Designed miniproteins, single chains, continued (4). Designs and how they scored, part 100

Each design is a single chain, and the fold is of that chain. pLDDT is the mean over its residues in the fold that is shown.

## One batch from the design tools (miniprotein)

Design m15450
Fold by ESMFold2-Fast:
Structure m15450 (fold): chain A 60 residues (1-60)
Amino acid sequence: SEADKRAAERIKRVEAGQATTPEEKLLELGRKMAEDFKKNPEQLDVEKYREEFEKIGKEG
């Protein structure tokens, strides 16, 4: 769970809008999705996240 703690801290930084590159945005979006799932699995909009991934992927 050490890695989980570090991942959570990184996600917090990303939530502060610190993502800069498409590659980082993809990584961070994936981790943010996982965190949102843990918080509100019933409110997680998987299709929305998939669209976000696709948009970033097209740019990169």
Scores: mean pLDDT 70

Design m15451
Fold by ESMFold2-Fast:
Structure m15451 (fold): chain A 91 residues (1-91)
Amino acid sequence: SLAEQAARAERIRAENLAKELAELDKLIAELEKQGQVEKARLIREAVDVLLRGQDILIEIARRGSATAEQRAELAALRARLKALQAELDAL
């Protein structure tokens, strides 16, 4: 069924995300070992912003509509991600 296909796709996405996050954790740990503490911090913050954004988008998809609060939070997360990218580019 479409519902079973959707559930399987969600599980595969979650598994792929967990694998990608594990690789990012390794990268962050290596940067910290190399003394690149600021770069490690910025990457960790960017990951947190992206994960929060994904959670909101999943909620919106399940509801079929976004609340004003969800739109405001997504806008704030997008602005934070741009600021973090600028800080990374300045390193």
Scores: mean pLDDT 84

Design m15452
Fold by ESMFold2-Fast:
Structure m15452 (fold): chain A 65 residues (1-65)
Amino acid sequence: MKEKLIKEAKEYFDKAVEALRAGDVDEAVRYYNKGVQLLEESGIPQSEQDKLIYEASERLERVSA
């Protein structure tokens, strides 16, 4: 179900942010890639995927900058 995959993707983006705050860049990359993969699997429009990925990237940038 699309909604479940989107929710799971957002949870992985949250985990990526937490891993980056802990200084674990490798773990953050793994969680981020998993989140992106789940958005692709959801089959939602590319524009919606891009928006969610952009929001996740902004959160990661705020932690790393």
Scores: mean pLDDT 83

Design m15453
Fold by ESMFold2-Fast:
Structure m15453 (fold): chain A 75 residues (1-75)
Amino acid sequence: MERARRLMEVAIETLRLNAPPEQQPSVDKIAEALEQMLAGKISLAEFKKEIARLEDVIPKSTREQLIRLAESVAA
C-alpha cells in the first residue's frame, strides 16, 4: 500500500513538472483529488472520473498507470 501511494505521488509530481503552464490547473485538480481520495473524502470512482476528464491532455498509458496505482491504494 505505501509503495503504491508513493508511486502515485511521484507520477502526479512528474506530470506537474512536465505540464505546460496552461495545463497546471488540471494537474492541480488531479493532485487535490488524489489527496482527498487518500484521506477518504472522495471515492476511487470520483478519482477515476477526474482522470477520464483529461483524456485529451494525458496520454492513455499514463492514465491507465494512474488508475492501476489508485486501485492498488484503494484496495
Scores: mean pLDDT 75

Design m15454
Fold by ESMFold2-Fast:
Structure m15454 (fold): chain A 95 residues (1-95)
Amino acid sequence: MEKEREEYIEKAREYKEKGEELFKEGKYLEAVGYYEEALLALGKAFSLAPPSEEERKLLEEVLRGLREALEKLGYTEEAERVVEAARTHLEALAK
């Protein structure tokens, strides 16, 4: 469990970094995809054990990247809803 959980956290960091790189290149749709993969990895990790303060910060950084990428694609209204839905789901897993 511990090893599997840490692998999910590392995957989330990797996907976040790839998303940030694609965002810098103006590849916003691809960046969204990587941020979504990061959120899936965080969800799996949090379902195994509640997040630390550092991991909650990682979640907020991923959610910020996702919001900014969606806004660049013109999904401004949807960005806030998607981010809040994801935050609510991950916080429920965090308990």
Scores: mean pLDDT 84

Design m15455
Fold by ESMFold2-Fast:
Structure m15455 (fold): chain A 83 residues (1-83)
Amino acid sequence: KKEELIEEAKKLLDEMLEKGLISEEQREALLKIFEELVEKDLEAAEKFLEALKLHYYGLTNPELPEEEKEELRKKVVELAEEA
């Protein structure tokens, strides 16, 4: 459901912000994109949430090389710029 997806996305984005993986501006931009997707295309919203989970998992992996962390940060910035 829309409310459940939005709440799950908020929790992930809040955790990413708390861990310093994204800025407040990026959090707001990503949430905006997600809310638009939930309204326009529920399947795309679900895929977006899965992508956020994968990025979060990758960025919080202590064994992940810094080069790969930078690529994940770029993807987060690209998603935020889509807003």
Scores: mean pLDDT 71

Design m15456
Fold by ESMFold2-Fast:
Formats: C-alpha cells, sequence, structure tokens
Structure m15456 (fold): chain A 84 residues (1-84)
C-alpha cells in the first residue's frame, strides 16, 4: 500500500513536470516540443489512474485526493491542447 501511494505521488509529480515543460515550450513557440511533452503527460496520467484504481480497491485513505489530482492533470492537459 505505501509503495503504491509513493508511486502514484511520483507519477503525479512527473505528470505536472511534463505539463510545465509543455507550457514553457508553447510560450517559446515550440509547438512540436509542447506536443511531445503532452504525450508524455498523457501516458503518465494513464499509469497514475491504474495505481489509483488499485488504491481504491485497498481502501487507501489518500485514494480520493490522488483521484482529484489526476483529474486536475487531465484538465490541464486539455487546456494546453486547446492552445496548440
Amino acid sequence: MKSLERSAEALIRAGRNSIDLAEEALKRGDKKTAERYLKVAKFIIEQAKKIAEELKKLNHPKYKKLEEEIKKLEEEVKKIEEKL
């Protein structure tokens, strides 16, 4: 359980980092690099969702918080895609 929580938190941080890098690339006018970082963020988000589902099955106390953070990452990815 603790290892899955740490893995989910690490993936959420990695997803946010990829989103930040995509936003920076977009501000620089590098749409191709922004698209690449968004693809990485989407892949990381998918992995985080699978771990969150496992945590839900285990009734982990932080499951709801992790699900909320993952949803926010998906919304941020969509907003950046709309700017491309």
Scores: mean pLDDT 83

Design m15457
Fold by ESMFold2-Fast:
Structure m15457 (fold): chain A 79 residues (1-79)
Amino acid sequence: SEAEEEVRRLYESGLAIAKSLGNPDEVEVLELAKKIMEMLAQVEIDVLRRQGKLEEADALEAAMAKLKAEVDAEIEKLK
């Protein structure tokens, strides 16, 4: 879906930023990437809700929650 593609782009941007800091701890890198994605996605969700685009906002929120759960599962495998 468009929302899943958008959230994936935000996560990939977060990963690029997190990796650029040179931290060798993969768990900390993924946690930071997740946090950056969540912050950026939340800004977009808030804007969409203010514009009355509730269906798009709900889709983006659901896509964010889904990707967050996938990243959390990957982090748990590394612990």
Scores: mean pLDDT 87

Design m15458
Fold by ESMFold2-Fast:
Structure m15458 (fold): chain A 72 residues (1-72)
Amino acid sequence: MLSEEEVEKRLEELLEELKRLSGASDETIQKIRERILSLSLEEKIKVIEGMEEAIKTAGEVGARIAVRDLSE
């Protein structure tokens, strides 16, 4: 089980990778960050793992889909 601090660090690393792969703006990434940070610890972990899986299975396309889904 990840601590809150480990989840926050993992989220920041993932958002940087997501921005690089998807080409999303800083504004879009900030919206995603705020949305995820408003979730419970359990939901944060699920979202992080889902984004990591999307990137792992579909790379740049997975990153773009994750950005679209989370930014509305």
Scores: mean pLDDT 79

Design m15459
Fold by ESMFold2-Fast:
Structure m15459 (fold): chain A 72 residues (1-72)
Amino acid sequence: MLAERARRVAKEAREKGMEKLAREAEEVAREIEEIEREIRERGVETPDQAARLTAAGIRVVGLEYDIENGID
């Protein structure tokens, strides 16, 4: 559900006119969706993929804070 959180930030940012934040959130969502697709198709999660998902999760939290504080 990490990609869904990023998608939610993108939607809210667009509704608030925060175009830059919306684009960044969409980029993060696509990256997460791609990593999750790789894990699903191969049936295994590598330490590298876990680290990439963790880093993306930290970025999603940052995007959520930016939208709450009106930072574009």
Scores: mean pLDDT 80

Design m15460
Fold by ESMFold2-Fast:
Structure m15460 (fold): chain A 59 residues (1-59)
Amino acid sequence: SPAVEAAQVEILGLLAEAGDAGVPVAALRERFGELAEPAIAGLLAQGVVVVEDGVVRFA
């Protein structure tokens, strides 16, 4: 979905700004709503990110 792909690009930008702190899944759900889960799942499948204790970080 173009909307999911756009959300993935925004998430990568947020992760670049957050650095090692990462971004909470809760914050991504608040910002992107139902797009957050498929966007994060796609980035996980690509091996670009990891999720630890509800926080998304670069792999």
Scores: mean pLDDT 87

Design m15461
Fold by ESMFold2-Fast:
Structure m15461 (fold): chain A 74 residues (1-74)
Amino acid sequence: MTMEMTPEDKELLHKYLKEGLKEAEKKFKELKERGEEPSIEELLAIKLIEMTLKEVPIEEQIEFIKKVQEELEK
């Protein structure tokens, strides 16, 4: 079943997400070089970008977000 997302919307989304991923990876590397660990929020952002780029079903992405929200509430 085809999503309502056009190929152009998908390409735009991928471009934005690739930029975010590169920036997050750079920040993650800088943190590791300083002996610091990335936050759960940073790991979530990277994982969501990866899932979207891999075209993981939206339902699975939403479930993943819900799980992380449950952990962040604590």
Scores: mean pLDDT 71

Design m15462
Fold by ESMFold2-Fast:
Structure m15462 (fold): chain A 110 residues (1-110)
Amino acid sequence: AVTEHAAPLHLRDEAEYEAFLAELRAALSVDREESRYDPETGTLEHLIQGRDAAGTPHTVLVLLRRVDGEWRGPVVVITAPEFLDLSLDDISEARAAEAAARAQAARDAT
């Protein structure tokens, strides 16, 4: 069974962002980590994949935008072993396609 959890994240500065990443790295036996920043959109994507102390696999995707000096956006956690081999590009493309489909459905409903 796939369990996906998404939660809003609000980090006031770079120090809180680094502390958040350090907490994730401490909670997981990290197998993969990727990060990219798009200066045009102000969007930061950070992927951490690993297993917790119980051996449960987690893929954590942090999607943040810089707003008034603060980092804001969703954190998505996927608890399934089949996602441990996915790259940031694979996950970001899938999430972008899902977001585009939702936007199109909203436009068609209006």
Scores: mean pLDDT 70

Design m15463
Fold by ESMFold2-Fast:
Structure m15463 (fold): chain A 63 residues (1-63)
Amino acid sequence: SLSEEQKLGAVRAAKRALEAGMSNEEASAAARLIARQGLDPEKLTDEELVRLGREAVAAGLLA
């Protein structure tokens, strides 16, 4: 299961992705990928978040 830190990081990543103009699906996919890989969303640019979200959707990380 995910740690509390990973869960909070995922929430922040989803918010930033939505603010960058991504769909809810892409934002959710980016948040899931970030949480699973233990990435720090504070260190990611908006462009990196958009890229990760699209890659996650392509990899089937939906919902």
Scores: mean pLDDT 74

Design m15464
Fold by ESMFold2-Fast:
Structure m15464 (fold): chain A 78 residues (1-78)
Amino acid sequence: SNEEKIKELEEKLKELELEKEILEGILGIIRGVEKLLESKGIAPSEEMKKRIEEIEEEIKRIEEEIKKIREKIEELKK
């Protein structure tokens, strides 16, 4: 049933949207720490910069997956 497939995709969408929000929250905290350190004349670590980059790339991957799922839901609703 298309209705069952839509429900499964909508549940996966909610999970991905929550994961994205959590990662954006984490990124905000790390960037906040970076700004705090910079205000004290402390350079951010290379490890911190790498973690920011990794989180940004993960968010991009999730956004692409969300887009594909939304497109599939629209196709199933036609």
Scores: mean pLDDT 87

Design m15465
Fold by ESMFold2-Fast:
Structure m15465 (fold): chain A 90 residues (1-90)
Amino acid sequence: LEEEIEKLKKEILELIKQIPNSTEEDIERLEKIIEKLEENLSPESVLIVLKSLLEGFKLILEAGNHEALVEVLDTAENSLDLLIERDKEG
């Protein structure tokens, strides 16, 4: 499980670097999203979310669209904040 999470993190971070016009800020935003996931969710849930992010980033890379990357990061940050709030209340 931990090995799978670490592998997925590396693949996602490698993919974001390959997206045209990706910036250091985009990479830092993604790293913070992953950190919040690991801090607030179970390892099983982190694995599921990281798999979904990997698939999304593969599609963005194939499209070569940096604007789509920014939108995905914005959506992920907003969705994660809502998910964390729900988990704290449940």
Scores: mean pLDDT 75

Design m15466
Fold by ESMFold2-Fast:
Structure m15466 (fold): chain A 97 residues (1-97)
Amino acid sequence: EKEKEAERIAERIVELARELARLIEEDPDSLEAEITRGVLEIMAAVTALALEKEGKLEAAEEIREELREFNEAFDAGDAEEVVEEAEEIAETIRRAG
């Protein structure tokens, strides 16, 4: 069911953010951190596009705004904020699914 798919995507985003937080604390300039950020960003962006195609425009826009805040947290090296912003993305995905 779509609800179970949304939950799995949401869980993966949070797991990636927790891994990213650990990488930021170890070395924020690492290639592994940048790759992990990129994977999370693609997953969130593609999910927003899928929701937009389903007519869930508000949820898609909310994810895009949350993703901007996530990227700002990453650029600031704020590991805690990276996880918090990713949890907000995950919650929007769960609510929209």
Scores: mean pLDDT 86

Design m15467
Fold by ESMFold2-Fast:
Structure m15467 (fold): chain A 83 residues (1-83)
Amino acid sequence: MTEAERLMLEGEALDAFGRMYRWLAKQSEDEEERRELLERAVRLLRESIRLLEEAAALEETPEIRRALEQARRNLEETERELE
């Protein structure tokens, strides 16, 4: 496994965790809990993007580019839900 592949897998895992927290926020009936879960999702998605950008800097592949685009979209959607 290359360093770029490792960073991509870590980034994808954090993207998945971010999406999980966003989903949990949608299921929550408490406004304060929803906000906390969305804030956790944002932090995870930002870290995902950072790792995927590092992976892309080492090796620009279609897979890494797609993962980065997906993570960026997930962050934009999650940040919108915080409004």
Scores: mean pLDDT 88

Design m15468
Fold by ESMFold2-Fast:
Structure m15468 (fold): chain A 80 residues (1-80)
Amino acid sequence: SMSDVDKGIDETFQVLTQSALENPDNPGISGFGAASAVALGQYDQAAELYDRQAKIAEEQGRLDLAEQDRKLAKEYREKA
């Protein structure tokens, strides 16, 4: 059951997820948005945000991180 505290936490996660989705070119919020989407069970949105993180990692030459984020995106997409 949801308490008032739980409702406030869920609202915060929703804001973080939405902010990341609305600002795909801002790498500073994408990671928090992806984690928040997972916490809310919004696996399709989590997959989208991990795909964006993978692209950023690839642009930075961090290929191992990009592969890990693409794997996470696939795993969460399969759970959606």
Scores: mean pLDDT 77

Design m15469
Fold by ESMFold2-Fast:
Structure m15469 (fold): chain A 60 residues (1-60)
Amino acid sequence: MDFSNDGLIQAAVRAADSDGDGTISDEELAALEEKMRQAGVSPELLARITAALRAHQAAA
């Protein structure tokens, strides 16, 4: 359980899920990842957020 960054990861999932129906497309995932790269998010944090989005996408 990651209490420190849980809100950030959840915000990323919500931002990627444009429809709010719990389904994240590859396009939405890629767009969110690109925005984070441009914002200078650390490689470790970017990898964690991307992994969480991928897991959510696979589970949906």
Scores: mean pLDDT 68

Design m15470
Fold by ESMFold2-Fast:
Structure m15470 (fold): chain A 54 residues (1-54)
Amino acid sequence: SLLEKLRKAVELYRKGVKDVDKIAEETGLPRELVEGLKAQIDAEGYEATLARLA
């Protein structure tokens, strides 16, 4: 599902994978969605971002 892919992308960022293209390839998400998640994490943090994906 889309939500599970988004959660996986957030966890990859948390674990230190910062390359947007690599996360997009690993999750199957469009690059633009991964960039949006990065911006969200940078603005609100991992916990708040993950809560929105519950």
Scores: mean pLDDT 80

Design m15471
Fold by ESMFold2-Fast:
Structure m15471 (fold): chain A 80 residues (1-80)
Amino acid sequence: KEEELDRAADEAADYAVAGQWDKAMEIVRETAKRLKATEDEASRIAARVYQRLLDAGVPKEEAERIAIRVANAALEGMDA
């Protein structure tokens, strides 16, 4: 479960770096739904995406905005 959540975060970060934010949010939402992610796990996904974006050279403000969207997408998935 944790490995799949981390993999989804990495994939979402790659899509976000490529400017494909809709795909990034879809991957997170579908993975959270499939794995029945908790709020803590949603936060973990968002934190991992944030760090991956910073490592890729995305500005802090933009990485933070994307991470918030990722957290919301994960929460939407877990409620579905």
Scores: mean pLDDT 79

Design m15472
Fold by ESMFold2-Fast:
Structure m15472 (fold): chain A 86 residues (1-86)
Amino acid sequence: MHTYSDFQLRIWGRRYGLSVATIRRYLRYDRDGDGTFTRDEFIAVMRSLGFSDARARAIFRRYDRDGDGTLDIDEFLAAVRDALRD
């Protein structure tokens, strides 16, 4: 299990404009615990925030820069941040 330090969560919170509690809640959707998020896990987070599955899929496609069908934590948090802005 990858246990993220409180310090690491605070760095991500400052970088992406998210609270540590919000980041911890999102990390619970990482079913593999490997620090990557599948499209289905990302859609589940976005659905919990009131976004449509279609909107979540469009954002996921934009941020899947590796083309491997997953987002790393930095890509995931950036995608959520940008969705929450507009």
Scores: mean pLDDT 73

Design m15473
Fold by ESMFold2-Fast:
Structure m15473 (fold): chain A 74 residues (1-74)
Amino acid sequence: MIEIEEEDLEKLSEIIKKYGYKKSKEVMREVAKYFGIELEDIYKKLKEEGLKLEELDAVTVAVIAARVYKEKEE
């Protein structure tokens, strides 16, 4: 399981609430901006996992973006 910082969890929750559960693209963009990562890195991760952005909910996308951020720090 991915360990996400409490502060980051609160911010992700605020972004999801602001845009809504079905607004995966909007949430992905804001989460990428928050973590300072590029959208291309998130899309690459989605492709590696066999996932399509349009089929994902905002919570799942936010978690994947957080995972990309953690992996990039290595």
Scores: mean pLDDT 78

Design m15474
Fold by ESMFold2-Fast:
Structure m15474 (fold): chain A 81 residues (1-81)
Amino acid sequence: MLAAERLAGLVQRELNSLGLYDEGEKLAEEIIRKGAAGDVEGLRKTAEEAAQILEKKGNKEGAEEVRKAAEEAAREIEEEL
């Protein structure tokens, strides 16, 4: 749970910095929902969608941070199984 919450916060903050407030909120909520459901694949896909948006907007570093946080969140969920 904590790693998924951290990922969601990171996604929302990075997308908000680009003025993408609706996308940031939607993707952060989806990450929390997928994490709570134990849906590792869904969480990874949502995080990758956020990372691709960041890369397209020129924030490569933010995209890499999101991908790293997604792997940490996926590991935490898998350890709870």
Scores: mean pLDDT 84

Design m15475
Fold by ESMFold2-Fast:
Structure m15475 (fold): chain A 90 residues (1-90)
Amino acid sequence: MEIELTPEQEEELKEALLRFVEELKKKGEFVTDEDIERLKEAIEESETDPAIRNGLIYSGILILEKEGRLSPELREALEERLRDQARKVE
């Protein structure tokens, strides 16, 4: 199922994903400009592809949690996804 987020929460997740990848590049990790461009393309595709959108939302939540910046609202969205899986909702 898709996680319904506010436009503000979606922007926060997109920003977290881009920041994470750009910070990895700045630290000398194996991240190229092409990888950053592919992430930007995936973010654009997330507007029309629910599977890509769900993947980006989940990844962004994990990044924000790792950074200690996960908002209560985004944590609640993650908990809803986990509850759906626990109830065997397909």
Scores: mean pLDDT 67

Design m15476
Fold by ESMFold2-Fast:
Structure m15476 (fold): chain A 60 residues (1-60)
Amino acid sequence: SVREKIRKLIEEFEKETDVAKMNQILEEISKLVSKLPLDEQLEVGEEIRRVWRKKLGKPV
């Protein structure tokens, strides 16, 4: 399913430290997210925001 592919990409994004590869993963997630209904798009956006918070220590 599209959602399962997105979940795996988010997991890879969380583990990745190379900025160019992180950006490539985010582009792939964005392509898949556009196929989801709006409520699921919002859920994925929140998951990505949480991973960014972990990587950067804060959302600001």
Scores: mean pLDDT 79

Design m15477
Fold by ESMFold2-Fast:
Structure m15477 (fold): chain A 66 residues (1-66)
Amino acid sequence: TVTSTGTIGGAKVTVTAGKDSAKVTIDGGSKDVADRAEKLGTLGAKLYGPSGGLGGAGVAAGEVLG
């Protein structure tokens, strides 16, 4: 399990990715953005492991918040 924290579009984003799942928390963001990021993060984690989960979740959050 890996965790990354950053800022995207002015919102604080925390992603925790496992081998087949990702969890996303966005401070000041919408639940819809977090849900989309978790879907892409989970897909990335299943395909590429935890690094894929971090990448997928980050891209999804960036697209909506940036």
Scores: mean pLDDT 73

Design m15478
Fold by ESMFold2-Fast:
Structure m15478 (fold): chain A 83 residues (1-83)
Amino acid sequence: SAELEEAKKKLKEKLGEVIELTKEIYEKGDEEARKELEKIAKEFDEKSKPIADKKEKTVKDFEELIKLLEETIEKLKKLKEKL
C-alpha cells in the first residue's frame, strides 16, 4: 500500500538523521557526551523493542517507531547544542 511505503520511507529518513547526529556528537563530544549518547540509545532500544520485535509491522507500528525516532532526534539535537 502507498501508506505503508510512505511510512517505511519516512522511517528510513529518520533513521538516517539519527545516525548522522550520533556520528557528529561522537566525533565532537567528550566522554560525558558519549555517555549521554549511550543513555539515549538505551532508552530508544527499550521503548522500541515491543514494536521492533514484531514479525509483521502495520502502518501504526511504523508511525509509532517514527514518533520514537523523532523524540530521539530532539534529544540528540539538544545534546549537540551543548558541544
Scores: mean pLDDT 86

Design m15479
Fold by ESMFold2-Fast:
Structure m15479 (fold): chain A 86 residues (1-86)
Amino acid sequence: VEELKAKVVAWLKEKAPEIEARLASSSEKERKRLILEVIITVANQQLEILKAMMPQLNPEEQERAKEKMKELEEIIKKAEEELKKL
């Protein structure tokens, strides 16, 4: 699960200046849109990593991963619904 954290941290480091610049110059609505897009992107990256790791996990770890995947899918769904309202 260290690979999950490392990939997310690397993505955030690469995107942080771009996100920061957009947030500084954006309206309140645009800031909300950007935050939701970031949430969706990060959650999707975490899902991809968990799916890739699944065959390497023991049964107990696989069950925990499935629970986390469900949580991430719900986060994505809610964020996409909020994004549509903007």
Scores: mean pLDDT 75

Design m15480
Fold by ESMFold2-Fast:
Structure m15480 (fold): chain A 90 residues (1-90)
Amino acid sequence: MLSPEAKKLIERIKELLEETKEVLKEAQANPDVPQSIVDALKDTAKELEELANSEIKTEEQLLSALIHLIFASGELYVAKKILEKIKKKK
């Protein structure tokens, strides 16, 4: 049985995963995007997918998942800003 907090956190992870997949698809479609950005987005998507499928049963697991969500969110934010700049290059 998941606590309400754990369930809400998993929902947020799933939302961020879907956004990461959309940004990854956009990055892959643009040949001007560096492969390092594409690879970083792939790694973030994989990590978020593993977190979305994990069981959160302890407070330590909840805190760990929250920390990973914060870092993944920050990485996605930076990647989105890089993509915006590349798109505006024309």
Scores: mean pLDDT 79

Design m15481
Fold by ESMFold2-Fast:
Structure m15481 (fold): chain A 80 residues (1-80)
Amino acid sequence: EFAPLSVASEEQNEELRRLAEEALEAAAKAPPEEVARIEAEVVAALGERLRAARAAGASPEELAEIYIEGVRRLAEALKA
């Protein structure tokens, strides 16, 4: 499910892995319908942010930061 980002630092990839594990644990405790809704909302928002950043000429490192932030928001939303 999780794949390391080749352009992210080792620390960023470790944080991403922990956030992904946290999101999976939270998803396992929530009803599937709520998980699907939250995932759809977070993925749509992340996709829009990534498209806007790419259009603005963001570096791979900046795109990695946006992606990690998106995964963090997903974990937080699933825990709420």
Scores: mean pLDDT 77

Design m15482
Fold by ESMFold2-Fast:
Structure m15482 (fold): chain A 88 residues (1-88)
Amino acid sequence: SKEEILEILQQGIGLIQGLAQTSPDPEVSQQLQEMAQQAQELVKQGKYDEAMEVIKEAFILYYSHYHPEDVEKLKEELEKLKEELLKL
């Protein structure tokens, strides 16, 4: 449902904000903050698919910098989550 999608998107944005706060690299922190703001704006516009892509990109950015060995697994998990959300 729309309410379930909205809740998941809001949780994802919150997690990205948390990652930005804990990121030791100021450039990564700034990019994550900008992506969280972009995703929030897309959610306000009802552009949930676009918001999900921004959230996905933010997690990939963080993992690419700090956990590069886990990036491919993360991409697969995020793609599966997106497909499941599109069915709601």
Scores: mean pLDDT 84

Design m15483
Fold by ESMFold2-Fast:
Structure m15483 (fold): chain A 84 residues (1-84)
Amino acid sequence: SEILKELEEEKEALVKLLLEKGEPEAAEKLEEIFELLKKQYEKGKREEMPEEELERARELQEELNKEYAEVLEEAEKEYLEKKK
């Protein structure tokens, strides 16, 4: 529960930074990945997660890393600097 809340707070901060940088598609994909992971966590049944949901999460992560790597890295850097 605590870990999930921390991850959601980080996700919200990263989404905000991506939107500020004019990257709404990257923000949307990041949100979708987190929603899929949240559903899995809330179910408490990792082994029972549908293969389609796992593949969807992988595809979204690969697309983000391929197409939006630089802006994600910038957003993460800004987020970490704000925490200092």
Scores: mean pLDDT 74

Design m15484
Fold by ESMFold2-Fast:
Structure m15484 (fold): chain A 64 residues (1-64)
Amino acid sequence: MEEEKRKEEIIEKTGKELREGGASDEQVKRAIEALRRVGEVHDVEQVEEAAKLIVKHYTEKVKA
């Protein structure tokens, strides 16, 4: 499977997780934009790591 398609799958999944976690549409849009920028210059593995950090950041802020 092409890396580009896998990157889009990760970005879509991250956006859904953020919405389910209570992030606003604006916050989700900004997070997706950031991940797309990472995907333009980095591989799938780095996009996965960035996605995990973004989700963790939002979920930890909700718990705090």
Scores: mean pLDDT 75

Design m15485
Fold by ESMFold2-Fast:
Structure m15485 (fold): chain A 110 residues (1-110)
Amino acid sequence: TAREAAERGIEKAEEALKNEKAGPAVKAGAKAALAGARAALEALDARPDDPFAKAAARDAAAGGEVALEAAKLEDQESRRGAALGTAAAIRGIGAAFNAGLALGRPPEGT
C-alpha cells in the first residue's frame, strides 16, 4: 500500500542515518528523505486516497532506498556518494512537495 511505501521510506532513511561514517552529502540526503517520508505518512493519514499523498509515498520509498544505498558505499566521500545523496534529497523534497499539495486541498463539498 501507499502507507507501507511511506513507512518503508522512513525505515530505510533511518537505517542510512545510523552510518556515523557517512559523508556530508549522504547525511543531508538521508535527512531530506526521512523528512519527506514523514510528510508523506502525515498526508496519507489525513487524506489516504489523495493522488498527491500517494505520489509523496512513492517519492519517499525511492528516497529512502537511494539514501540507504549511498550509506552502504565503502568510500563515503566518493563522487557516487555525493550523487546518490543528492538524488535522495531530490526525492525527499518531492515527497514533501506532494504531501503539501495533498494537505493544501480544500474539503470536498465546500
Scores: mean pLDDT 80

